# Ledger of designs, part 7: designed miniproteins, single chains, continued (6)

Each design is a single chain, and the fold is of that chain. pLDDT is the mean over its residues in the fold that is shown.

## One batch from the design tools (miniprotein)

Design m20226
Fold by ESMFold2-Fast:
Structure m20226 (fold): chain A 77 residues (1-77)
Amino acid sequence: MEKKEKIAEKLYEIVGPELRARGLSDEAIRAIAESIADYVMEKPLEEAIEFVRDTLRALGVSDEAIEKAIEEIKKIK
Protein backbone atom coordinates (compact mmCIF):
# COMPACT_ATOMS: atom_id res chain seq x y z
CA MET A 1 0.00 0.00 0.00
CA GLU A 2 1.32 3.45 -0.96
CA LYS A 3 2.11 5.78 2.00
CA LYS A 4 -0.61 8.24 0.94
CA GLU A 5 -3.30 5.51 0.84
CA LYS A 6 -2.08 4.15 4.21
CA ILE A 7 -2.33 7.61 5.82
CA ALA A 8 -5.82 8.16 4.37
CA GLU A 9 -7.03 4.75 5.67
CA LYS A 10 -5.60 5.39 9.16
CA LEU A 11 -7.24 8.84 9.29
CA TYR A 12 -10.55 7.29 8.16
CA GLU A 13 -10.28 4.58 10.88
CA ILE A 14 -9.30 6.98 13.72
CA VAL A 15 -11.46 10.07 13.05
CA GLY A 16 -14.26 8.48 10.97
CA PRO A 17 -16.39 7.41 13.98
CA GLU A 18 -16.44 10.96 15.44
CA LEU A 19 -17.21 12.57 12.06
CA ARG A 20 -20.01 10.03 11.38
CA ALA A 21 -21.47 10.81 14.83
CA ARG A 22 -21.52 14.49 13.77
CA GLY A 23 -23.56 13.57 10.67
CA LEU A 24 -20.92 13.46 7.91
CA SER A 25 -21.41 10.86 5.15
CA ASP A 26 -18.88 8.09 4.57
CA GLU A 27 -18.10 9.69 1.17
CA ALA A 28 -17.36 13.08 2.83
CA ILE A 29 -15.17 11.45 5.52
CA ARG A 30 -13.14 9.55 2.88
CA ALA A 31 -12.71 12.76 0.84
CA ILE A 32 -11.48 14.62 3.95
CA ALA A 33 -9.03 11.79 4.83
CA GLU A 34 -7.68 11.66 1.25
CA SER A 35 -7.31 15.48 1.10
CA ILE A 36 -5.37 15.53 4.40
CA ALA A 37 -3.19 12.60 3.22
CA ASP A 38 -2.37 14.50 -0.01
CA TYR A 39 -1.19 17.55 1.97
CA VAL A 40 0.79 15.37 4.44
CA MET A 41 2.68 13.73 1.55
CA GLU A 42 3.58 17.14 -0.01
CA LYS A 43 4.98 18.69 3.22
CA PRO A 44 7.87 18.02 5.65
CA LEU A 45 6.75 16.00 8.70
CA GLU A 46 6.71 19.01 11.09
CA GLU A 47 4.44 21.10 8.80
CA ALA A 48 2.26 18.04 8.05
CA ILE A 49 1.66 17.44 11.79
CA GLU A 50 0.68 21.09 12.38
CA PHE A 51 -1.73 20.99 9.41
CA VAL A 52 -3.35 17.71 10.60
CA ARG A 53 -3.78 19.03 14.16
CA ASP A 54 -5.31 22.34 13.00
CA THR A 55 -7.59 20.75 10.36
CA LEU A 56 -8.96 17.99 12.62
CA ARG A 57 -9.46 20.45 15.49
CA ALA A 58 -11.42 22.75 13.12
CA LEU A 59 -13.60 19.72 12.20
CA GLY A 60 -14.33 19.18 15.92
CA VAL A 61 -12.28 15.99 16.34
CA SER A 62 -11.21 15.19 19.94
CA ASP A 63 -7.62 15.85 21.07
CA GLU A 64 -7.28 12.11 21.87
CA ALA A 65 -8.17 11.10 18.27
CA ILE A 66 -5.98 13.89 16.82
CA GLU A 67 -2.88 12.70 18.75
CA LYS A 68 -3.59 9.07 17.77
CA ALA A 69 -3.82 10.13 14.08
CA ILE A 70 -0.54 12.09 14.35
CA GLU A 71 1.29 9.08 15.89
CA GLU A 72 0.12 6.86 13.00
CA ILE A 73 1.25 9.46 10.42
CA LYS A 74 4.71 9.60 12.11
CA LYS A 75 5.01 5.79 11.73
CA ILE A 76 4.09 5.85 8.00
CA LYS A 77 5.77 9.05 6.75
Scores: mean pLDDT 83

Design m20227
Fold by ESMFold2-Fast:
Parts: sequence; C-alpha cells; structure tokens
Structure m20227 (fold): chain A 58 residues (1-58)
Amino acid sequence: MKELVVTVPLPASISAAATAAEAARALEQKAREMGLEVVDVRTESTATEVTVTARARP
C-alpha cells in the first residue's frame, strides 16, 4: 500500500470543490504512471488550502 498526497493553495477566485477535484485527478494520473491502482481518496480543506490523500496498491 502506498500513500500519495498533494496540497494545493486555495485562490480567492476558485472553489474548494473544483480545486479538490483537479488535485484528485492529478493524483490518480500519477498513481497510474507509477503502476498503482487508487483504492481510496480522502479530501480535507481549510480556509487557505486543500489536501487530497490517495491510497494506492499495485
């Protein structure tokens, strides 16, 4: 099992949901490039940033 994490700052003009969706897509693409399958995705947002954590397996 491998954990992939990305944290993205929240610009004032972009929604947290849109930012989280984009970050999740980027993590899924990265996992695929590493030969891993994403099995779980968690999103956590604050006022200033969004953190997306993906758990992946071979």
Scores: mean pLDDT 76

Design m20228
Fold by ESMFold2-Fast:
Structure m20228 (fold): chain A 76 residues (1-76)
Amino acid sequence: MSLEEKLALGEEYKKKGEEALKKGDYDKAMEYYDKALKYYDIVIKEGSGELKKKALENQIEVAVKKLEAAVLKVFK
């Protein structure tokens, strides 16, 4: 897969995480967010310029959402 395809797959898992979070499926949300973070990490490590910047921005967003899912799971 290209780095662009890996970034897109990370965004796909981010969306799946958001859908799971909306459903109240916190464990599934965290699992999808972990998959998204893994793809963003590859793009950050191997990419450059705008592609790396986009992956870094998405990584921060997903990290925050994963923390939200973890907090909501505890306060269920």
Scores: mean pLDDT 85

Design m20229
Fold by ESMFold2-Fast:
Structure m20229 (fold): chain A 42 residues (1-42)
Amino acid sequence: LEDLTEEERKRIEEVRKRDGYPWLDNTPEALEAARAAGEAAN
């Protein structure tokens, strides 16, 4: 959960901006939400 790719970090930042979670930092929830958003977009 510490080794994030550039794309995963970008997705997490987009989710933070969209949902207003400024306290997200490598949490499993943030990563899972970012993955779900990425898959839905692709």
Scores: mean pLDDT 61

Design m20230
Fold by ESMFold2-Fast:
Structure m20230 (fold): chain A 62 residues (1-62)
Amino acid sequence: SKELAEKLIEKAKEILEKEKDLVKAGEEITLLIVENADKLSDEELKKVEEEARKLIEEKQKE
């Protein structure tokens, strides 16, 4: 669902704000996405993965 995809992206942002270690944050985000993958369409899953990757990359640049 679109709502679930948006919620997962927001949770990824929260994880990145809370977890200073980017490796641990990335692992938590990956697990969150994997746990919800069966509830998303292939297109929604790809979008969530792409947005999460962008968020991690931007955090690394700060």
Scores: mean pLDDT 81

Design m20232
Fold by ESMFold2-Fast:
Structure m20232 (fold): chain A 57 residues (1-57)
Amino acid sequence: IDKEHVGRSARMAARALGLSEEQAEAVAEAARAGDWAAIDRFPAPLTQAVRQVAASE
């Protein structure tokens, strides 16, 4: 499973939703670590996108 790809995709999605660079990096780290509890704290559209990317890896 390519955790770096998941992190990169999560960062891009967060930035597209208008989150700050700092918040986007936090989302990317949570996604790379598979920390779903941390990811679930973000807006539902971002959470959905990250889960789909992780499931395809």
Scores: mean pLDDT 71

Design m20233
Fold by ESMFold2-Fast:
Structure m20233 (fold): chain A 60 residues (1-60)
Amino acid sequence: SLKEKALELIKKRGKVTPQQIAVELGVSLEEAKKIMDELVERGEIKKVTDAAGNEIYELK
């Protein structure tokens, strides 16, 4: 599934942006953000903001 692919990319890279997930999975940025936020709600990853205000998703 797309969620499992997104989670494996985070495991491989340590952190990802929604833009990276959108490109890698071939989905819209909106769908990528939805997938990432669902993984955050499941407690599998965390969402942080970098020094420039960008959304970054990482493993807990």
Scores: mean pLDDT 82

Design m20234
Fold by ESMFold2-Fast:
Structure m20234 (fold): chain A 100 residues (1-100)
Amino acid sequence: LTDEELLALIALLILSTKKGLERGTLTDEQIDEIVADLRALLRQLGVTDEAAIAALEQLIRNNASLEELLAALNRATGRELSMEEFYELAERGLELLRNA
């Protein structure tokens, strides 16, 4: 996977998790799996700031706003993604999963 593809999968994972939490459809076990997958993708992307990864994971578990999640993702990855760019990445991530 390229860095852009990894970032797209990360964006999709965050967005889909937030939607699942809002719908009340995610179990604690599913959240644990999602958090583990997110950590693996961030590490594959080259993120080494364990505190930034842990902060993003905590925000996910606490059902934080998308704005807070995006800010934490930007901090962890050293990027300045807009909310529009985040949604575009999530759509690309969905296409990648369908074609995997």
Scores: mean pLDDT 85

Design m20235
Fold by ESMFold2-Fast:
Structure m20235 (fold): chain A 65 residues (1-65)
Amino acid sequence: MPSEEEILAAMGLMYVGIANLLESKGKYEEAAKEYRKAAELFEKAGDLESAAEARKKAEEAEAKA
């Protein structure tokens, strides 16, 4: 079974996927919210690099909204 940290990281990756789909549809405000959720999950998983990247993506999406 995957570790709790691996499960949290996988959930973060799912939210990144949702955010990418929303960006492709021009829904930048909604995409930014999903990137922020992903960042929180990566931070809880201890993946600080992925968390920082997700936060940057949220800021970029907000700038396009």
Scores: mean pLDDT 84

Design m20236
Fold by ESMFold2-Fast:
Structure m20236 (fold): chain A 88 residues (1-88)
Amino acid sequence: SLKDKLVELILKINPELNKKEVEELVDDVLSGKLKKADPELYELLISALVELNLKEKAKEVLEYMKKEYPELDKGRLELLEARIESVK
């Protein structure tokens, strides 16, 4: 499933993450129920979405991050946007 692929990719990037927490984040994103979580988890999710060529979903997550994490470094957000725009 798409969920299983996203969870696998995120855990491949950071194998020390709690699998249940990653599964809950992916379920929320895929159902459109974006919730406030650790911004580092959303960055890993964007990386996984980009790897699977899911450009529109990655954009949706980035726009949520811009709205809900105003303290997040602008350069960090710009790097994420550049990664998303690299998707064909």
Scores: mean pLDDT 81

Design m20237
Fold by ESMFold2-Fast:
Structure m20237 (fold): chain A 60 residues (1-60)
Amino acid sequence: GPLLAEATVSLPQTSPDELALREGDRLLVLEEVDENHVLARNLATGEEGLVPKSALRIVE
């Protein structure tokens, strides 16, 4: 199933395909897009987008 992750840093959205993050946000990792990015859903906002893997910590 999808992995639960937590944002370790706050990041603004800089392109339409990106997901804005706040430190401590919980995300579902839906798909790996490339070696540095995942497609994720932010559980606080319900929005989906690209997230750098370096901004996330896997929780489960």
Scores: mean pLDDT 83

Design m20238
Fold by ESMFold2-Fast:
Structure m20238 (fold): chain A 70 residues (1-70)
Amino acid sequence: SAMEQKKKELREYLINELGLSEELAEKIIEMAEKGASGTQIGVYLMLRGGASPEQAAEAAKKAEELGLVK
């Protein structure tokens, strides 16, 4: 489905471009599926994922561009 394609694209971006772990990327996909905002994703990445503010901002932006964020 189009949604599955977008989730795959987000996962590949998070791992290959931002250097996040597969486990962390899957958690972000799960959060987006459950209706998390870009802000919630960014906060999670910084507080629990050990991501930089720049990594968190780019992850949130990509999720928004793909229409996965509410």
Scores: mean pLDDT 85

Design m20239
Fold by ESMFold2-Fast:
Structure m20239 (fold): chain A 55 residues (1-55)
Amino acid sequence: SPLEQQVAELDARIDALVAQLRTASPAEQARLLAEIQALVEERNRLQAQLEAQRA
């Protein structure tokens, strides 16, 4: 479904940012962590919608 694709795309983007975090400067780490947090919240909202469709 489109929701499953969106969740998978967000998971891939989060993984890429986490990989960047390992080599980032302290200033870059703060920005990356904020971006990761926003994507995790979006992913969780879409996952909740997907679970609602299974009921």
Scores: mean pLDDT 84

Design m20240
Fold by ESMFold2-Fast:
Structure m20240 (fold): chain A 58 residues (1-58)
Amino acid sequence: DEAFKLFKEAAKEQGGEISDEEVEKLLEEDGLSEEEAAKLLKEAREAEKSGIARDAPA
């Protein structure tokens, strides 16, 4: 999904520090519904905590 890619890119550009509200705004600007934005945000946060995404060393 393009929205998930945009979320990853935005987080990377912000140095990895971005608020949930800012992420939701970015996804909504990309034309997603509030439900879809919230779902993608939740999945992205869970993936980060689980470490399923590839290693992101400092």
Scores: mean pLDDT 64

Design m20241
Fold by ESMFold2-Fast:
Structure m20241 (fold): chain A 59 residues (1-59)
Amino acid sequence: SPAQEALRLIQQGRIDEALQVLLDSGLSEEEARKAASEAQFLANMGMDELALKVLEDAL
């Protein structure tokens, strides 16, 4: 899914590529940046399931 791909890219520090996945999935630039930043924060804390849910809820 786009959410799983975006999370994988975030976990690799590839934020610009994660943003592109979200934009290509129909999110606005503001929505994509917000979802990616929230997911990155959660993933950095080891909360990968919550990070995925943030991305899924945005899509």
Scores: mean pLDDT 88

Design m20242
Fold by ESMFold2-Fast:
Structure m20242 (fold): chain A 68 residues (1-68)
Amino acid sequence: MPTVEEKIAALIQQYVAGKISKEEAIEQVTKVLREAGFSEEEIDEIVDGVSRYLDSVEKKKKEEEKLK
């Protein structure tokens, strides 16, 4: 079965594909981490990382548009 990291990556991919909202992606990531037994501190750190990754995706999209 997929690891927690793989599940989070799949949720991010769904967000990038426009299948879920950013709020829904963050909510599902938090749920996955909580169900996997992560501490509140660990969840906060990982959620922060996911948020930064989503910002990175937006920046990459902007760079792609600049090349067009």
Scores: mean pLDDT 75

Design m20243
Fold by ESMFold2-Fast:
Structure m20243 (fold): chain A 99 residues (1-99)
Amino acid sequence: KKVEEIKKKIDELIEQLRTDLANAKSPLERLRIASEYAVEIDKLVKELKKLGVPDEEIREIYRRAAEAGNPVVALKLAVDYVIEKREAGYSHEEILADA
């Protein structure tokens, strides 16, 4: 299915991201690499959302990319966490205490 094809491409991108970040020679090069991969992963994630893949699976993809060392994806996860907690009725003070 199309979904499995896209998931495989995302897995390949995350592994390539790890390799490219390990070979980066400067903090600026790492940020450039992270930003380029974040854009590519986001495009594939949008296709998965269009195909009806649950938000929980999408969050797992972003979590894996952040764990691979992508600071742009890590920021996306942090923002999504705050939004989810606020929608669930948590105050900003409670969210900050948990962070």
Scores: mean pLDDT 74

Design m20244
Fold by ESMFold2-Fast:
Structure m20244 (fold): chain A 80 residues (1-80)
Amino acid sequence: MEIDDAEVEAVLWDMAAHLAEKYKDYKTAGKFYLRAGDAYERSGNREKAIEAYRKAVEAFKQAGDTEGMKEAERKLKEVE
């Protein structure tokens, strides 16, 4: 059975989100943090998923992306 490297995937998305933040592309950073959170949930790492979703909320807030912020807040509420 193939091993799902979901935690590796999550780390890669988290790193990509950090790079997007350095580039000041906060909307893309928010999307990447959402992807990282989803991957952490699949890996069973709830604590890291919560952290990633919180970062997504912050990134979308900085971007002024109200729809993205609402989506990230919804995912955060589902895993808290």
Scores: mean pLDDT 82

Design m20245
Fold by ESMFold2-Fast:
Structure m20245 (fold): chain A 73 residues (1-73)
Amino acid sequence: MDGIEEAKKLIQEGKYDEAIKIAEETVQENRETDPALAARSLTVMAQAYIEQGKIEEAKKLNLEAAELQKEAQ
């Protein structure tokens, strides 16, 4: 199943730690083969961190996602 959709559903349910774990696994599996998918997963992780009030962690993940988006073209 699409790990991004599962992570987004977990965020809606307030299960931020579970959402972060699923999104992180999607990043690890797709970083080299599908960097665009990895970048989207990093953005979902950043959303979960924002909901937890971890704004600086979210900023770092969004920056990494932007860099991967450029590599994906």
Scores: mean pLDDT 82

Design m20246
Fold by ESMFold2-Fast:
Structure m20246 (fold): chain A 60 residues (1-60)
Amino acid sequence: SEEEIERIAERLKERFGLSEERAREIAETAVALGERGFLAPEQVEPFAEMLAEAEVKYAL
């Protein structure tokens, strides 16, 4: 949902210092994977955090 995307994006900005655009794109990707059944609901936010951490550490 849009509310879940906004919530996750806000957390990624706060925790990892990502821009609004990048945080939203990562959150949308994780939520879409959850909606398609590739991630359990409880794994969506941790997956988004994993992608954000990789982007910050490896300058992708």
Scores: mean pLDDT 83

Design m20247
Fold by ESMFold2-Fast:
Structure m20247 (fold): chain A 79 residues (1-79)
Amino acid sequence: MEEIERLREERKKLEKEIEEALKDKEFLEELKKLEEEVLRETLEKARALEDDKEKGREFLLEVEREVLEKIKELLEKKK
């Protein structure tokens, strides 16, 4: 089974916590900042990896883990 699918399932389990947290103006602002930062970093790294399919897959898996951990940190900060 693809590790990336497991990480996405993990995010879905946090969906209700995220939905509740999105009602918090400060959390929403932090989350949007994080999304912009991750998107820029992801695009830069993806361009550097180009046609290396295996490295590209490893990178996407790393990004999914990083995003999941940062979301968890944001939720903990809210507590």
Scores: mean pLDDT 68

Design m20248
Fold by ESMFold2-Fast:
Structure m20248 (fold): chain A 59 residues (1-59)
Amino acid sequence: ASPVETAVAVAEAEELLAKTKEISEEATRLAQQALDAARNGDIARAGELMKQAREVAGL
């Protein structure tokens, strides 16, 4: 992924992680995995994990 796509995915995952910490441990775990995937440049996996985290958190 491009540096811009990686930066956007990391920022989105960090925001989601902060939000899920107040709602659900399972969603927080998925958001953490999404952040790790985004940092590794796996934007597709990061997006999938963020979607799962939002659904678990009811977002």
Scores: mean pLDDT 81

Design m20249
Fold by ESMFold2-Fast:
Structure m20249 (fold): chain A 57 residues (1-57)
Amino acid sequence: FVELPLAEYARSGVPLISSYSRRSVNDEAIQKGYIYVDPEKGLSQFFSSLEEALASL
């Protein structure tokens, strides 16, 4: 997993892995302005909180 600032993630187009084991870690990181991504197993993030955080950039 790679830690990215939300602004950098929004520009990069790197796929996001969303899973139950990583959901809470990403929720906490998003509150701090970061996100954790797995470039090998990219999936769309389907959480309104992430969408709202990205829209606020």
Scores: mean pLDDT 53

Design m20250
Fold by ESMFold2-Fast:
Structure m20250 (fold): chain A 110 residues (1-110)
Amino acid sequence: DLREKAVKALEEAEEYAREGGKTFAEVDPERAEEVNKLVEQAVEYLREAKRYVEEGDLEKAKEHLRKALEYLDQALALADQVGPKASKARTLFSLAKGYARHALGLVLQS
């Protein structure tokens, strides 16, 4: 079931986004609040996308997934600005983005 696979990918994306935020806060406490706001927005849009996938509203799921990806890209850009000490956070945000893109691909096939 493409929807079950999309839901699982969205859950993985949320987990990696949250871990990325925690990891970032450990290496850059000064910018932790800014990154946490971006992660909170990404997680909210991922949760809404999951709800819409479960309801079968694939157009709304797609819209919310695109917004989640925008916030993940912003978190990645901030981790990149911090440089090598944020490499683990950057990897976790990249994994979150990868799972979110995978979910988007599955939604587009449905």
Scores: mean pLDDT 89

Design m20251
Fold by ESMFold2-Fast:
Structure m20251 (fold): chain A 73 residues (1-73)
Amino acid sequence: TALFLAEEPITASELAERLGISQSTATKLLNKYEKEGLVRKEGKGYLFDWWAYMAKAHLSKDEKLRELGKKLV
């Protein structure tokens, strides 16, 4: 959670290193979150909207939280 609480732009390479996943997987996650409105393009990288994420999770209750949690690993 601390990773996505930061307000600094993050690149796919940085996300991959932070999560311990491949850069391809990190790129897919960022593209998915951008379509969901959870991440916005910020020139060099992407800026995560943590509050939009939490609001979206609340709309879908526990089921959405568990599904999104699996995507973060």
Scores: mean pLDDT 62

Design m20252
Fold by ESMFold2-Fast:
Structure m20252 (fold): chain A 80 residues (1-80)
Amino acid sequence: MSREELDREVARAFVDMLLSLAVQAAKQGKLDEAYELFKRAIEVGLEAGLPREEIEQRLRDTAEKYPEMKEAVERALAEV
């Protein structure tokens, strides 16, 4: 595995972790914290060279499972 491939795999794992933390924050009523975690997930993914379409799909899949987060997800996608 090249360094670039390893960096992308690490970024995917980190994005998934940030999305999980955002879900937990939202379940606790911490919607602003969830929004900041969604923004960080997008930024980390983009910086690591992940396709924006892949990142957007991961966030939208999260909002589909947890509709209460749809506004925070769409706001994060619009701002990054």
Scores: mean pLDDT 80

Design m20253
Fold by ESMFold2-Fast:
Structure m20253 (fold): chain A 86 residues (1-86)
Amino acid sequence: LTPQEEVDVALALAEIQLAIVKKYGVTKEDKPLLERAADLLEYVAKNGSEEDRKLIGELAKQLAEYAKEVGDEEIAKRFQEIVDKV
C-alpha cells in the first residue's frame, strides 16, 4: 500500500469500528476495539490531509463519548487529544 492508501484504509477501519459501537453499544469487553480505533485515528492525524483530519475529529469526538461510557478515561483522553489537534 502507498502511504495515502494506508491513511484511507485506517480511516475506513475507524469508521467501521464507530459503526459497530453505535449498533451494538459498548461494554468493558470492547476496550480493545476502542484502543484500535484510537491507534487508527492517531495514524490519520499524523499522516492524513487537512480534510482527513477534520473528518477524524468528528469520529474521535463520538468515540470519546463511548470510551467514557465504559469508564476508560485513558482511551477517552486519547480521543479528546485527537479532537484538540485537528
Scores: mean pLDDT 79

Design m20254
Fold by ESMFold2-Fast:
Structure m20254 (fold): chain A 76 residues (1-76)
Amino acid sequence: MEEFLKELKEKLKKAEELIKKGTKEDLEKARKILEEALEKIEEALSLAPPTPELEELKKRAEELLKEVEKKLKELE
């Protein structure tokens, strides 16, 4: 579990760095990373009782994904 949480945190950090760069290409990469992270989090939540840390990572990933969607719409 801890190694899984570490991998999720690394992915979210990478997505945040891509969002900070703010180019369309970087935002599209961040969206893909966040979508994959959310899929893995949801799968983990379906297989085991939710931990507060896992739920916190889910909310953070959802917030970052909303930020990406908003910025991508602004680039239309």
Scores: mean pLDDT 80

Design m20255
Fold by ESMFold2-Fast:
Structure m20255 (fold): chain A 60 residues (1-60)
Amino acid sequence: SHMEELLKKIREEIAKRTKEFNKKVQELYDKGEFDKAAELTRKYIEELNRERKRLSRLLQ
């Protein structure tokens, strides 16, 4: 049951962070900062991937 609760919280947090991230990316597009938007997107994906791998190891 702890695993299910943790996965639910992780999914909810990812959903919230993704929504906020999309707003930030849209702001950068509105400012014409396309390269910064692309870089921010790449870094965000890398961080999510690292967090998922780390959590997977810790939940063993």
Scores: mean pLDDT 81

Design m20256
Fold by ESMFold2-Fast:
Structure m20256 (fold): chain A 89 residues (1-89)
Amino acid sequence: LTEEQQEEIDRALIIIGVAIVKDYASKLPDEEKRKEVLEEADRAMDAINAKDYDTAIEHLRRLKEILKDDPDAVRLVENMIRIAEKLKA
C-alpha cells in the first residue's frame, strides 16, 4: 500500500465509525442528546472529508464526552480519534 492508499483507508474507517455512531444515536431515548450526537457526527465527517483533522478530532472529542456513559460508544470514538491523529501526523 502507498501512504496515499493508507490515508484513504483510514478516512473510510472514520466515516464507517461515524455511521455506526449515528445509528446508535438514532436509538437514544433523549431527543436533545440524539440531536447533539448527530450534529457533532456530521461536523466530524465534514472535517474528515475536508482533510481538516484538527477540527475532526475536536468534534470527535465532543462526541466522546456526550456518549461517555456508554463504554462501547466511547471505545469506537477513541478508535476514530486515534486514526485521525495518525492522519494528522
Scores: mean pLDDT 86

Design m20257
Fold by ESMFold2-Fast:
Structure m20257 (fold): chain A 58 residues (1-58)
Amino acid sequence: MPLLGAAISGNLDLLEEYAKKVGKEEVIKIVEEAITVARRTHMDDGLKKAEEALKKLK
């Protein structure tokens, strides 16, 4: 999913634009999935960026 990559890379602008189309709750769900994937794959940098994006979206 393109938004999973946006969450892991910390592309907040893309996440905010998508939230305008599908709703903030749906984007939060995708970012939470990105956090789960980053934890399982030991992507420490991606995990940090995804957690930061989640905080800014809430």
Scores: mean pLDDT 77

Design m20258
Fold by ESMFold2-Fast:
Structure m20258 (fold): chain A 85 residues (1-85)
Amino acid sequence: AAALAAAARELARKALELAREALRLSGGNKEAILLAIAAALLAIGAEFLAEQGETSAEAAAEALREARRALELAEEALEKAKAAA
């Protein structure tokens, strides 16, 4: 259980870093900004679930799913931001 929670936290941190970079590079591109915000919100949710996941296997698994989704959105946001720059 703890291992899944740790993995979710690592992915959520990565997603937040990429979302921040996407916002920095967005140049006012609305699609990149919205994807970056969505990624950041999912990453924050994943970190909250990961904290609960230290004592709940179900919460840890959900945190990992949300963290993976956040990373996917953050990567898409960064690609769109770079294309708009």
Scores: mean pLDDT 81

Design m20259
Fold by ESMFold2-Fast:
Structure m20259 (fold): chain A 72 residues (1-72)
Amino acid sequence: MTAADLARQQAVNKTANEYYDLIKNDPEKFRELAKRYGFSDEEIEEALADDVKAMELAAKMAAKEYARRQAA
């Protein structure tokens, strides 16, 4: 793997775990963050109701966060 691949894995995995914890423990804060990233209320509510969708949305948010930091 390149240094960029390692940095991406570390950043995305840490952020995804943080977002997943928010879905489980603090859904209101998660709603606010997900809205900042442009996700719809419907997508957010589905993630709050379903563990698989929660993991998927957390991973998508982490990837967007990483991409934004790379672009900035």
Scores: mean pLDDT 77

Design m20260
Fold by ESMFold2-Fast:
Structure m20260 (fold): chain A 67 residues (1-67)
Amino acid sequence: SHMEEQKKEAEETRKKAVEALSKDKEAAEKIDRYGKELIEKSSGEDMEKVAKEIEDEAVRAINEIAA
């Protein structure tokens, strides 16, 4: 279903975020936990927004590490 597809995209976004932060174990664990909690707490209809929020948080974390 479309909702299952959106959930898979959110999960894929979470996995990519963790991979992008894989060199920093603490940051990778934090983004993984954040993404899992956000996906679990949200209804299927919100998964597109969930994916964007995970991506935005990952970008923020990457920028902090790169600084």
Scores: mean pLDDT 79

Design m20261
Fold by ESMFold2-Fast:
Structure m20261 (fold): chain A 97 residues (1-97)
Amino acid sequence: MSYLEKLAAKLIAMTAEVDPELAKEMAELLEKFKEAVENKDVKGMLKLREEIEALAVEVGRKMRELGRPQEEIDEFEHLAGLLSFIMLVEITEAEAA
């Protein structure tokens, strides 16, 4: 979870620069995902991953609307993709257990 936590913290920080309320929502969803992993709640993990992915898409859209540098948008989308992949790995491991 340390790498997931570090990645989550960076995404939350980037989101806070765009929209502090979206950053709070992202932090809450990521904390719920961590709890779902600890509880091996596969259904909860699947739903939270979808919600986090949707939120990341909204943040990326808002970054473009605000005219944030393309390099910043690319970094955010890359990190969001890595987070989504890590969440998928956690889900598949929980299902296999």
Scores: mean pLDDT 86

Design m20262
Fold by ESMFold2-Fast:
Structure m20262 (fold): chain A 64 residues (1-64)
Amino acid sequence: EEDLKKGKELLEQGKPLEAARYYANAIQKDPNNAEAYRGLGEALRKMGLTDSAAQVEAKAAELE
């Protein structure tokens, strides 16, 4: 919802740490939201946290 939209905006602006906070909030509100996990994974990749990104992307796949 709004957290997902803001997270995407921040990723496009090159603010992956702030984007990750919004995606984390979306996950707290709905822990089955696969899109939120995918967004968090992209933010983590932009931060260079490749292993963490792979883990949350795998979680997104489990939810679909």
Scores: mean pLDDT 82

Design m20263
Fold by ESMFold2-Fast:
Structure m20263 (fold): chain A 71 residues (1-71)
Amino acid sequence: MDELLERIEKLLREMGVSEETIKRLIEALREGNFDEAERLLVRVVIEKEDYEGAQEIGKLVREIEKLQKEK
C-alpha cells in the first residue's frame, strides 16, 4: 500500500502537481474514497496534459482499490 502511494506521490510531483492536491489525492486513496481520487486525477490530467503519467497513476490506483476491497 504505502509503496504504491509513494510512487503516485512522486509521479504527481514530477508532473508539477501542487502539494495540496497531491496530499488530498493520497488521503482520498488511503480512505478508500475512489470517487474523490478519480475526480482529482481527472482534474490533474486536464491541467497537465500528461497522458502517459496519468495512465501509470491510473494503474497504481486500480492496484490500491483492489487491495482495499480485498481487506
Scores: mean pLDDT 76

